# Designed miniproteins, single chains, continued (3), part 55

Each design is a single chain, and the fold is of that chain. pLDDT is the mean over its residues in the fold that is shown.

## One batch from the design tools (miniprotein)

Design m10014
Fold by ESMFold2-Fast:
Structure m10014 (fold): chain A 114 residues (1-114)
Amino acid sequence: KIEELIKEAQEEINEILELIAKISRSEPMEVELSIEDGKLMVRRVSGSLPVLPDIINSSEKILASDLVEQLKTLIDGLKANKAVSPEELKELEEELEELEETLKRLEELLKEQE
């Protein structure tokens, strides 16, 4: 169950990154999700996304929660600047909400293992 949810969350993160890359006309960044010391960690596998802060693009590993906060900030910026169509914005917001639900479920399961 945990391994399946990690794969699901990883796929959701990569789908969001692919959509952002398409909107920003850049190549997508690909990441891996893992558990390290009971924490959900994201590692960059390939690419970079120039619209994300350098700390995300240059870091070996970051907390999944930190990535989610940066994605929220970016999506809010796209919305405020009208840089994205209403349809694309809705898709991004729906995928981010799905990711947050999957990550919350993972964190609850990790707490049960302790």
Scores: mean pLDDT 77

Design m10015
Fold by ESMFold2-Fast:
Structure m10015 (fold): chain A 67 residues (1-67)
Amino acid sequence: SFEEAKNAGLAAYEAGDYDSAIKYYKKALTLEPDDLETKANLAEAVGRRNGRPEEGARNAALIRSLL
């Protein structure tokens, strides 16, 4: 389900496993492609995976501004 994929992504992110977090958030977005919270969480995970947490945070803030 969307909630299972989103929660798995959040758990992976909290564990520092950003590759798994990205995988699960992308899975969640295949189920609910317009979920802005999940898009913002994905942006944060991508930023952390790439060693650019500030870039990820800025991208997430921009997405959340659409809420």
Scores: mean pLDDT 85

Design m10016
Fold by ESMFold2-Fast:
Structure m10016 (fold): chain A 90 residues (1-90)
Amino acid sequence: DPLAQLAQQLQQILSQLTSYLEKKLAEDPSGMSDDEKELLALSIYLSELIAERVPSQAELDAMLQALTEALQRLSEYPIAQQALQQLQSL
């Protein structure tokens, strides 16, 4: 199932972002921007949606768009640039 494969790849990107941001929140909560907190909340939310069921193409497109926009607000961070490149390869 191509949609299940894309969802799994997106889930890997979301897991990487969540792990990085949760670590930053634990180690330096005062150093986190509002954009970083929004990206963490979005990454958790999208991860939960994918875990519930395989999304449709339209839902995946919307998830990719929302995640891309959030990452672009953090484009100076290496982790965001890496995630954007991974999304472009999907």
Scores: mean pLDDT 86

Design m10017
Fold by ESMFold2-Fast:
Structure m10017 (fold): chain A 66 residues (1-66)
Amino acid sequence: SEEVEKARKIAEEYLKKGETYFENGDYQKAAESYKKAIDALQGIPELDALRGKVAKKYAEAVEKTL
């Protein structure tokens, strides 16, 4: 569906941004980007696997800020 396609594209863009920030050691911005990706995937069962992948990266980024 158009809704699923749009959510996937938004999530992939934020996932990529988060990965770039994480690689640069900017864990706070990485976490913020991953959170936006998770929010874009909320309530879409077809994208649960992607949401799980991003959630794991988000948790890792948050741990690095502590």
Scores: mean pLDDT 87

Design m10018
Fold by ESMFold2-Fast:
Structure m10018 (fold): chain A 64 residues (1-64)
Amino acid sequence: SAEDQALLQEAIEAARKGDLEALRQQLQKLVERGLITLEQAVEILTLMREGRVEEAIALLESLL
């Protein structure tokens, strides 16, 4: 949906800015809406912590 795509875009923007708190909050919303699993959210945050930002963004962009 348009709302779900907006949440994904907000998560991608937070990741691009390196705003881990904003990213964590957006990932929580995505999990609550069933768009991603908790395991995927943890993986994205781990990639960001390890400086693997392009991989984290690619994972977010691959979501429907």
Scores: mean pLDDT 85

Design m10020
Fold by ESMFold2-Fast:
Structure m10020 (fold): chain A 81 residues (1-81)
Amino acid sequence: HHMEQHRAEAERFKELGDKYEKEGNYLKAASYYINAGRHYLRAGDREKAAEYFDKAAEYFQKAGNTELAKVYRDLAERLRA
């Protein structure tokens, strides 16, 4: 149902994030991992959402965007609380 659709969308965005990570495009990788995390949230999976927001933070840090890295790391921490 609706939760299954959001999980499927999250998996598609995760695969796109993995693709751009392998290409060294860290900003696109972070963007797709954010979309994966948002869809995991809509699917009710807070733990997976936190995992992909942490990945987004890691790739924002690699891209030199320390402010966005902190935003998504803090969001992941709140989801695990």
Scores: mean pLDDT 88

Design m10021
Fold by ESMFold2-Fast:
Structure m10021 (fold): chain A 58 residues (1-58)
Amino acid sequence: SDKRLQELVEKGVQYGQQGKYKEGARLYREASRLASGDRARELQRKADILLDMAKLQE
């Protein structure tokens, strides 16, 4: 599922760039579930950052 992982990350980046932080965070969380080890932790951290950015929009 390396291709699926890459697709989720790319879409997450695009949503983040569009200011759709909550949607981007969801995609990074989904990508994190397909990854393992350091990569999974990194993707989870990125999701958490986007969730914090979403809170600033409220």
Scores: mean pLDDT 86

Design m10022
Fold by ESMFold2-Fast:
Structure m10022 (fold): chain A 106 residues (1-106)
Amino acid sequence: MEEKEKFREVARKGIEVARRLIEAADGTPEQLQALADELEKVAKELMRVVNEDKSLTDEQLTAAGRAIAALMRAAQLAKDYSPETRPELVEAAREAIEAMRKLLEL
């Protein structure tokens, strides 16, 4: 198994958490904060994998940077959540899913 497998595992986990955030966008502040913490953990793990994997291409590094930024933005919107910011939260989570899908395409 190649080092790229860790990168793909983190991306798949990020998609799952972001999808759960979209489904829970009308949830309690406690539920949204828990999901925000999981998104931050995924972003930090992706940063760690990117720093340790010397086989990644410039395109993969750029895509990973965009995914990390999107994950962190979704996490911040979840922590600062109000009903009026729900569309921004859903859009940020959707952007994170798309960024991570691009990573999975290699």
Scores: mean pLDDT 79

Design m10023
Fold by ESMFold2-Fast:
Structure m10023 (fold): chain A 91 residues (1-91)
Amino acid sequence: DEKFQEYFLLGSVYLAKGEYEKAIEYFEKALELMPNYPEVYFLLGLAYFKAGNYEKAIEAFEKALRYMPADDPDRPAVEALLAEAKKKLAE
């Protein structure tokens, strides 16, 4: 789906620019088209984490891990960020 790819790309560009609210908006639009896409949940979680919304970051990282294959090379990075988000929320 080209529209999914456009939203995913826009979210990634805004995330790289540090415009986290816009990144979140476009990643959410991408998930409306493909709701079980782990890469989008990972980047959505990262955007929430960088924005300081640790509760939403945890939700997104847990969904990323749910839809990721067990041998996905990104799993350790998501698990580390999930642990850090939980630590931040516990403060």
Scores: mean pLDDT 88

Design m10024
Fold by ESMFold2-Fast:
Structure m10024 (fold): chain A 56 residues (1-56)
Amino acid sequence: ATQEQAQLLAAAELAHLNKDQFDNAQLARLLEQRLGQPLDQDTVNKAIDAWRQANG
């Protein structure tokens, strides 16, 4: 898997675990801490949107 795929999967996992506690901006910060690298907001938003589509 590419680093982008890893980022998308991590975003989906964080959205699943914290779906009622954190917004997209907070999830982006958590992902950056988890991956140890900066993330673009577009990548995080796409991952969260994909997770919501699968779970909404």
Scores: mean pLDDT 64

Design m10025
Fold by ESMFold2-Fast:
Structure m10025 (fold): chain A 70 residues (1-70)
Amino acid sequence: SKIEELKERLVEKARELGVPEEVIEAIEKAKSPEEIQDILVRAYLQGKISEEQFLELARFFHKLAKELGL
């Protein structure tokens, strides 16, 4: 599915950026693009990921969502 392709690519990017496994697992369990966005925002606000990690993931997420028509 398109959501599974988005999650797989986003997870690969998150691992490259050194994002904590708990955040990666949350992304993998997400059922919608909206849930993924909420996970990224919450992880940043809780200090689980840095501003740089958040901005790179948010930009990559939006690019993938647009390309996949989500």
Scores: mean pLDDT 88

Design m10026
Fold by ESMFold2-Fast:
Structure m10026 (fold): chain A 115 residues (1-115)
Amino acid sequence: AEAQIERYRAAFREAAAFRGAEVREREWESDGHRLYVLWWEDRGYTTLLVLLLTPSGELAGPVFTLPSEEEAERVIASLRSGEAFRRVAAEMLARAEAEHAAGRGDRHAAEGEVS
């Protein structure tokens, strides 16, 4: 999982460098979960990357594009609150589980006709 986080961070920084933008990063830890937030601004637009690492080592992370720096700061400030962090963590975990189940084909061996 840590190697995947580094790949995402490297790719995000490369994209920002292509735009001549400086990447800002923050990390939070709560209940064994680690939340990484990276962002950069270009001409009033913010590109935001959010990555969640679970205690089990599962990684979830959508990429968001926000219309303004002020909006990005509000989102980041909201994520710093325990309530918003818990909500984001739960949503990202649910999405990661759904994608993992879809990718693994865990219903290939569903109880039915195994003839």
Scores: mean pLDDT 63

Design m10027
Fold by ESMFold2-Fast:
Structure m10027 (fold): chain A 64 residues (1-64)
Amino acid sequence: LSRELRERIHRELLPLVGSAVGAILRALEDSGGDVSATEPVLRALGVPEEVARRVRELLERLLA
């Protein structure tokens, strides 16, 4: 992930998932930008399914 994209993702996700943003960004960095890699992280952190779906949609849009 570029620095600019990482900062944009942080800004967009912070109001949806709060402190979980760091773990989500870590999963994206470790997977080379694979949005599906964030699923187990969101589940482990107890993020509600509706919010997790919105996070995935937002990430797919930002990474396009």
Scores: mean pLDDT 81

Design m10028
Fold by ESMFold2-Fast:
Structure m10028 (fold): chain A 60 residues (1-60)
Amino acid sequence: SEEQREKAIGILELEKKANPEYKEFIDEVIERLREGLTPEEVAEILKDKFPDVAEKLKSL
């Protein structure tokens, strides 16, 4: 849903602040969400580098 996508984007924006070296990667994931991917789909992209964030997105 739109609400779940907005929540996912918010979580990723906070993660960018915590891990600025991954800014480009996280920005690409946010762009995928804006293009219509679901939080659970982008969680698969995130699981190797950000497993805790991926689990959080799956729970939305």
Scores: mean pLDDT 82

Design m10029
Fold by ESMFold2-Fast:
Structure m10029 (fold): chain A 96 residues (1-96)
Amino acid sequence: SLTPEQFELDVELALLEIQAAITRNTADRLEKEFPEYAKKAKEKIDEAMTLLDQARALIQAGAPVEEVRGLLEQAKSKIDEANKIVDEAVEKLRKK
């Protein structure tokens, strides 16, 4: 079924999904104090989840490894953007 390279991509996909879930949970906890930060972080996570869903479909279709990697890199970038937003909100919370 999956090649070793495709299996590595499937594992990376799973790890990114876990990271997105953690970031979303942090954004949920910040919603009362920093609703705009929570909203922006969740928007980035929704964008990342769309890219991860596309990557999963490509893995299942046996698409080229390079195409799947491109989507995973884009998803990681969106998760990193969301993390920067939640980190800024957490720093503001610590300074209150």
Scores: mean pLDDT 88

Design m10030
Fold by ESMFold2-Fast:
Structure m10030 (fold): chain A 79 residues (1-79)
Amino acid sequence: MMEEEAEKLFEITRKELEKNFSPRAVERALEELERSWKEIKEMIERGEPENKIVSLTTAGVLRAIGVGLEEELRERRKE
């Protein structure tokens, strides 16, 4: 099931972010994951091709990690 697989990947990503990053970096990364998850759910509901859903789910995960890393670095610079 595409929705279940995407949710599982997002859950793994959330766990890794929470393990290694500050609360603010996690918050920003999770906001990005939530936006991606909403879009992916819409695509699944519309019957978009599996390859497209998998590709965008992966891209969403990578983007969220990137956002988290940027916020982590900004927090360190502010202090």
Scores: mean pLDDT 77

Design m10031
Fold by ESMFold2-Fast:
Structure m10031 (fold): chain A 64 residues (1-64)
Amino acid sequence: SEEELKKKGQELLEEGKRLFEEGKYEEAIRKFQEATDIYSQLSDYRSSNEANKNLQKALKLLAE
């Protein structure tokens, strides 16, 4: 259901943020990408943009 997908997206975003705070950037990137994909499928562009901003931040830190 859409509600189950929304919950999964939220859980992935929260897990990604936790991993990011732990310095596990590669793992965080995977979680943020999954969250972005789910929110895009739901046409929830506000949440998708939020997940993508976190994704880009993690990618920049990994590249440095």
Scores: mean pLDDT 87

Design m10032
Fold by ESMFold2-Fast:
Structure m10032 (fold): chain A 120 residues (1-120)
Amino acid sequence: APRVVQSGGGTVAEGGSLTLSAKVSGVDFSKSGIAWFLNSPETGARVIASISASGKTSYGDSAKGRFTISKDVAASTAYLNMSNLEKSDTGVYEQIVFASGSADGLAKLVAGEGVTVTVV
C-alpha cells in the first residue's frame, strides 16, 4: 500500500532554516509527484511547493525565493528546504503524493501525516 513518512518539523527562530523530508513507499516514486501544503491558523490552507515525476517544480507565492523542493528517486525521498522563515510559515505541513502523467488532473496516491513547524 502507498505510504509517506515525514520528518523534520519543530520550533525555529524567525529568519532561520529548516528541512522537511518525506519518504515514500509502496509506489514507484520515479512516476510520482509530491506537493506540500501549509495549514495555518492565521492564513488558512495554502500550497507551498510541488515537484512532478519528471522533477518540474512549482511554488506558492509565499514560498518563492525562500523554499526549495527536491526529489531523490533512488532514496524514494523528497525534501523541502525552508530558508528565511517568517512567523506566517507557522502551521502544519502536509503532503500529498500524486500519480504523474494522468491525463485529467492528478490521481492522489497517498496523503501524509502533518508535521508542525513553529516560527518564534
Scores: mean pLDDT 78

Design m10033
Fold by ESMFold2-Fast:
Structure m10033 (fold): chain A 92 residues (1-92)
Amino acid sequence: SVFEELMEEVEEFLEKIKGASEEEREKLFEEFAEKVREIGEKHGIPQDLVDRILDSLRGTLRTLIRRGAPEERMEEVLLAVARAEIEAALAE
């Protein structure tokens, strides 16, 4: 399932950012974004829908970092946003 492949990448990304520096978080997000784009292209998901998912997650991550959210809160919020955005994109 493309949903399962995308969610597995989200969960792997969330594990990798635990204890990571701000600089490492940005690099890890770009690596994650490349994998998400690859999965999207493999499954024929339009690039604009993939970009919408990534833009939403990037914005959410940056907001959580700016607010000094603890790691458990970042994981909860990013996982919830990812699930909602991926479900919305795949419904189109």
Scores: mean pLDDT 85

Design m10034
Fold by ESMFold2-Fast:
Structure m10034 (fold): chain A 64 residues (1-64)
Amino acid sequence: LEEEALEAVEKGDYDKAIELANQAAMRGDFEGAARVYEKLSEAGIPGAKTAAEALRQAHARAQA
């Protein structure tokens, strides 16, 4: 999922990347989802940086 989502970002398919990142988060892969949103933030997608930060916080809480 993470690699497929990152490939979607590189191809400019941001809708697919967001969908795959959200699927990863729903399956408990908050770290993978956060990496995808970090790439979306680098591409200039509004809200992606905030989403990545929230997912990193979710990962930290799940590991506590």
Scores: mean pLDDT 80

Design m10035
Fold by ESMFold2-Fast:
Structure m10035 (fold): chain A 64 residues (1-64)
Amino acid sequence: MDAESLLESGKDAAAAGDVERARELLRQAIAVAKDTDPELAARAQAGLAALDAGDVDRAIALLS
């Protein structure tokens, strides 16, 4: 599974209201992307930070 697919799945989970699933998928995206796609890793980190702050709408926007 590539990091982009994990990022998209994380966004979909957040949009569905499954914040716990979204956090897990975004952590996986960061782990896969951190050494190969720093821009995608940064997007996933920003989305995760927004979810941790309780701002789901911001997380979805950052992951789009």
Scores: mean pLDDT 82

Design m10036
Fold by ESMFold2-Fast:
Structure m10036 (fold): chain A 114 residues (1-114)
Amino acid sequence: TEKDQRNLDLAERYDALYKEYLAKAVEAARAGDSEKFAEYAEKAAEYMRKAAIYLGSVDADAGEQYLATKTDEFLATLDRMAAENPSMQAAADRAKEAVAEAATKALTYIDKLK
């Protein structure tokens, strides 16, 4: 339907923003900027949440699978940044809390669509 196509287009746009802001977070972490690392990672978590919700509004299982895959990718990236530079650990922990909150909110919303 036109509504489904609109939701898929929004999911694609928010997934692109998730990827963009996660890349910016990695660049900030490698530059030693813990505040920007946390800020960009928190922004990426919100875009991941929105992408999952819009995808899940068309196909709940696809939305949940997207969320699981992107959460694993995101957490692995945060762990890598903290391992490469231990001064990033506090910012990575803060970002992990944002990822967990975003994932929980998205999953709760998608479960209501089943």
Scores: mean pLDDT 91

Design m10037
Fold by ESMFold2-Fast:
Structure m10037 (fold): chain A 69 residues (1-69)
Amino acid sequence: SDIREYQARLAADPNDAEAWYNLGLAYEKRGAYASAVSAYLQAAELFEKQGKLEQAKEARERAERLKKL
């Protein structure tokens, strides 16, 4: 599954912000909203550390939207 693929990538590189973001998308598609929120927030922190502020903002906005469901 896509979730297993991204978890394997994160086991190799836990700072892969794109993998955290894609893991969030995969959880969201399955209705696993709490897990999606956690993955998006982790992606946002890593994007911020990498200077990717636009991607960080998108990840945070996705997490905040799901918290309201």
Scores: mean pLDDT 88

Design m10038
Fold by ESMFold2-Fast:
Structure m10038 (fold): chain A 65 residues (1-65)
Amino acid sequence: ALVDAAAAEARATGLAPPPTDEFLEALVERLERERAPDVLLRQFLASMEQAGREDLAERLRALLA
């Protein structure tokens, strides 16, 4: 899955679980690169807002526009 691929890429770059700021940034970069479907973008938008990462939330909103 796209999310699983993003998580695998984050781990490959040395980002460890649980989700860190670096992991969330890598996840958003992957969603942007692969043009993730709207349902997935909306799900992660809510997660980014809850995490207080408004910068990442804005990037996801741009993909929905």
Scores: mean pLDDT 69

Design m10039
Fold by ESMFold2-Fast:
Structure m10039 (fold): chain A 55 residues (1-55)
Amino acid sequence: SIMDLTIRLFRLMAEVVDLQLQARLSTDPAQKQAFLQKAAEKEKEIKKLLEELKK
């Protein structure tokens, strides 16, 4: 349902914010990159959900 997709969207957005924050707080460049890549993966899922909501 649209409501379920919307809840999933907000959850993914919160996860992206958390991962970006972890990246900023990381002192290890490799760890920083890992968090940023994970955030980018979640952002791709957000884009897919937004496309589904348009249908």
Scores: mean pLDDT 84

Design m10040
Fold by ESMFold2-Fast:
Structure m10040 (fold): chain A 58 residues (1-58)
Amino acid sequence: MPSEKELELAMYELAGAVALAVGDKEKAKEYYLKAAELAKELGDEETYRIYKELAEKA
């Protein structure tokens, strides 16, 4: 079963994508930064880098 942090990561990934789709760039940036931090805590450096870059572009 996914851990609580893995579930939070998935939720913030989805929330960031939805925020971007509705044009809320500020919320998309916040959610992607939170996803990046959770990925880093999980030791997933690749996902951390991806979401950090997405946050910078949002």
Scores: mean pLDDT 82

Design m10041
Fold by ESMFold2-Fast:
Structure m10041 (fold): chain A 57 residues (1-57)
Amino acid sequence: DAEREAKKLAAIEVANEAVEAGLPDEEASRIAAEAYRRGRTAEEVRRLGRELVEERL
């Protein structure tokens, strides 16, 4: 499913952005997993991921 693949790529982007923002790798992975689980689309995964990163900083 193209949408599921897009969501996985969005989650990887979220994890990379979290690490670049200064969060530890393990926390970045947890944030990405949470965004992937809650988001219904790739764009929602990215938006939720950014919100979660902001909350942790």
Scores: mean pLDDT 84

Design m10042
Fold by ESMFold2-Fast:
Structure m10042 (fold): chain A 79 residues (1-79)
Amino acid sequence: MVEEAKELLDKAAELTKEAARALAEGKREEAEKLAAEAQELMGKVMEIYAQAPPEDQEKILAYWKEKQAEVAAFVEELE
């Protein structure tokens, strides 16, 4: 459960970074497609989170915050 959520978060973060890069390159349609794929994965993470016990929810949230910071730093470098 936690490991699956972390794997999905890793994939969503990479897709979000690729979407940001595509947008920076003027490839809006590609960026929108990548962002939609990342959103689908985040939906799955939220489903896992909702079913997880509190200790696992804390681990998932901590990893999600870490991945959000990683994506934000990547986006800042592009702009």
Scores: mean pLDDT 84

Design m10043
Fold by ESMFold2-Fast:
Structure m10043 (fold): chain A 56 residues (1-56)
Amino acid sequence: GVIRELAERLGVSPATIRRLSERERLELIASLVGGGTAEGADAVEALLAAVRADLA
């Protein structure tokens, strides 16, 4: 799942991502994607939406 892959890339456990707030998840995803561009912002939003779906 998306959470597991994201956790591996960030060097944390999937359980850690599940316990994070929405803001903390956004910050971690932004750090992975290298946001600050329009393309980076779109990628962050897409990954955040995918994480939310994987959590539901």
Scores: mean pLDDT 75

Design m10044
Fold by ESMFold2-Fast:
Structure m10044 (fold): chain A 60 residues (1-60)
Amino acid sequence: MIELTVKFDTKEKAEEFATKVKKLDPNITVTVDGNVVTLKTDLSPEKVIALILQVIGESL
């Protein structure tokens, strides 16, 4: 199991990121606490990183 915590400048950015992650892979457990998003998954570290980059890339 991989647990990754991502910190954002605002709660809005954290919620947008969480929504996009859930849209790309609904099997990932996403928890939002203010401006902090915690991802829990059995995916490989490579897959988790790729997913994060994809979510960020969609905003471009």
Scores: mean pLDDT 76

Design m10045
Fold by ESMFold2-Fast:
Structure m10045 (fold): chain A 61 residues (1-61)
Amino acid sequence: MLSPEAQAILDEMRALAAASPDPALRAVIEAWVAEAQRHQASAESLRAVLAVLRDLAATRA
């Protein structure tokens, strides 16, 4: 099971995917969330990925 910090970041990624009108970006975020859960990704690495995904979502919105 992921740490509470990592779980909170994954929940934020899911919210970003749900808010995105771009189906390609949604698919990328969903794939990343699934991979992160499978490999028990650290909160630090997830924060870095979330920052990049937020920038991409803002650019593609």
Scores: mean pLDDT 76

Design m10046
Fold by ESMFold2-Fast:
Structure m10046 (fold): chain A 71 residues (1-71)
Amino acid sequence: SDKAIKLLNEAIEAAKKGDIDNALAYAQAASFYASDNPEAVEYINKAIEALEKGDIDNALEYLNKAIESLK
């Protein structure tokens, strides 16, 4: 979970900078490390979908919800 949380924080920082490619890469990596937490994986998948659509506000919301589910 610690590794997934670190990667999700990196995804948030990349998304805030408009670096969608790196935000997607970090979110995808976080999904692998969160695979035993289905709630976190659902939020990460929603964040990935939002990032792919350029919906940064919703992506940030879902990334934060994924972090909360991992604590």
Scores: mean pLDDT 89

Design m10047
Fold by ESMFold2-Fast:
Structure m10047 (fold): chain A 59 residues (1-59)
Amino acid sequence: SSVDVLRQGAEDARRLSDELDEEAKRLSDNPELAKKLREKADHYRDFSRTMEEAARRLS
C-alpha cells in the first residue's frame, strides 16, 4: 500500500540520517566534511518526517 511505502521510506531515511551523523563523529580531524555530512543528515531527517506525516494522513 502507499502507506507502507511511505513508512518504509521514512524508516530508510531515518537510518541513513543516523549513519551520516555517526560518520560525521568519526571525522573529528576534518570539521568541514563533518559539517557537510551533518547538513545531509538533517536533510534526510526532514524527508523522514515528511514521509511519516504523509503516511499518517493516508491511514
Scores: mean pLDDT 87

Design m10048
Fold by ESMFold2-Fast:
Structure m10048 (fold): chain A 63 residues (1-63)
Amino acid sequence: MEAEEERRKGEEAYKEGRYVEAEEHYERAAELYREAGDEERAREALRKAIDAAVEHLHQVVTS
């Protein structure tokens, strides 16, 4: 499923510290889960996108 593929890409980017890319992939996963009617997984992906955005902000502020 495309949503699961995007979620995995987000996880990989997050592990590598590429938080902007992680946020983009998680947002895409959330959109795809929503289109598939899986609102719970869509909300989980959105939470992960927010986590990635927070980590990116920490990188920018501390740099």
Scores: mean pLDDT 81

Design m10049
Fold by ESMFold2-Fast:
Structure m10049 (fold): chain A 93 residues (1-93)
Amino acid sequence: SAEELVEEAERLIEEAEEKLKEGKYKEALELLEEALLLLEEALRRGADRERIRELLERLLELGMELLKKTEDITRAIGLILRAIGLLIELELE
């Protein structure tokens, strides 16, 4: 369900935050990329837009921290740009 996708995305974001704290930047990036895919699908399935916004804001904060630390700069930029694009889509209704 759309709600289950949002709940899984939240779990992945929380795990990414812990990986970032541990210096596991590649694992954190992969978790955030997966969380973003789940949030994109949840939005398509009509999940709660405000909950998706809150999780995207957390994902962007972590993505910006990762950009400062990761060797995968291009992937981190791609993640940030995709998350911003989804936030814009949320505002357009």
Scores: mean pLDDT 88

Design m10050
Fold by ESMFold2-Fast:
Structure m10050 (fold): chain A 70 residues (1-70)
Amino acid sequence: ERSEAIARLVGLRLRAIGHILDGDAEAAKEAAEELKRLAEEAAKQGLISEEEAEEIKKLAERIIKEAEEL
């Protein structure tokens, strides 16, 4: 369960970064928002720590900021 949650979070992060590299601001922001939601949900379920969720949300916010500059 934790491994599955981590795999999904990693997959979303890579997808969001891929959209930034492609110059697709909207897709990057959508993926980053999904990453934030999934991190919060995983923390609520005890699959990741609150600290891990906050770090993932910070990464997602950076992706959103980069997308806004595209």
Scores: mean pLDDT 81

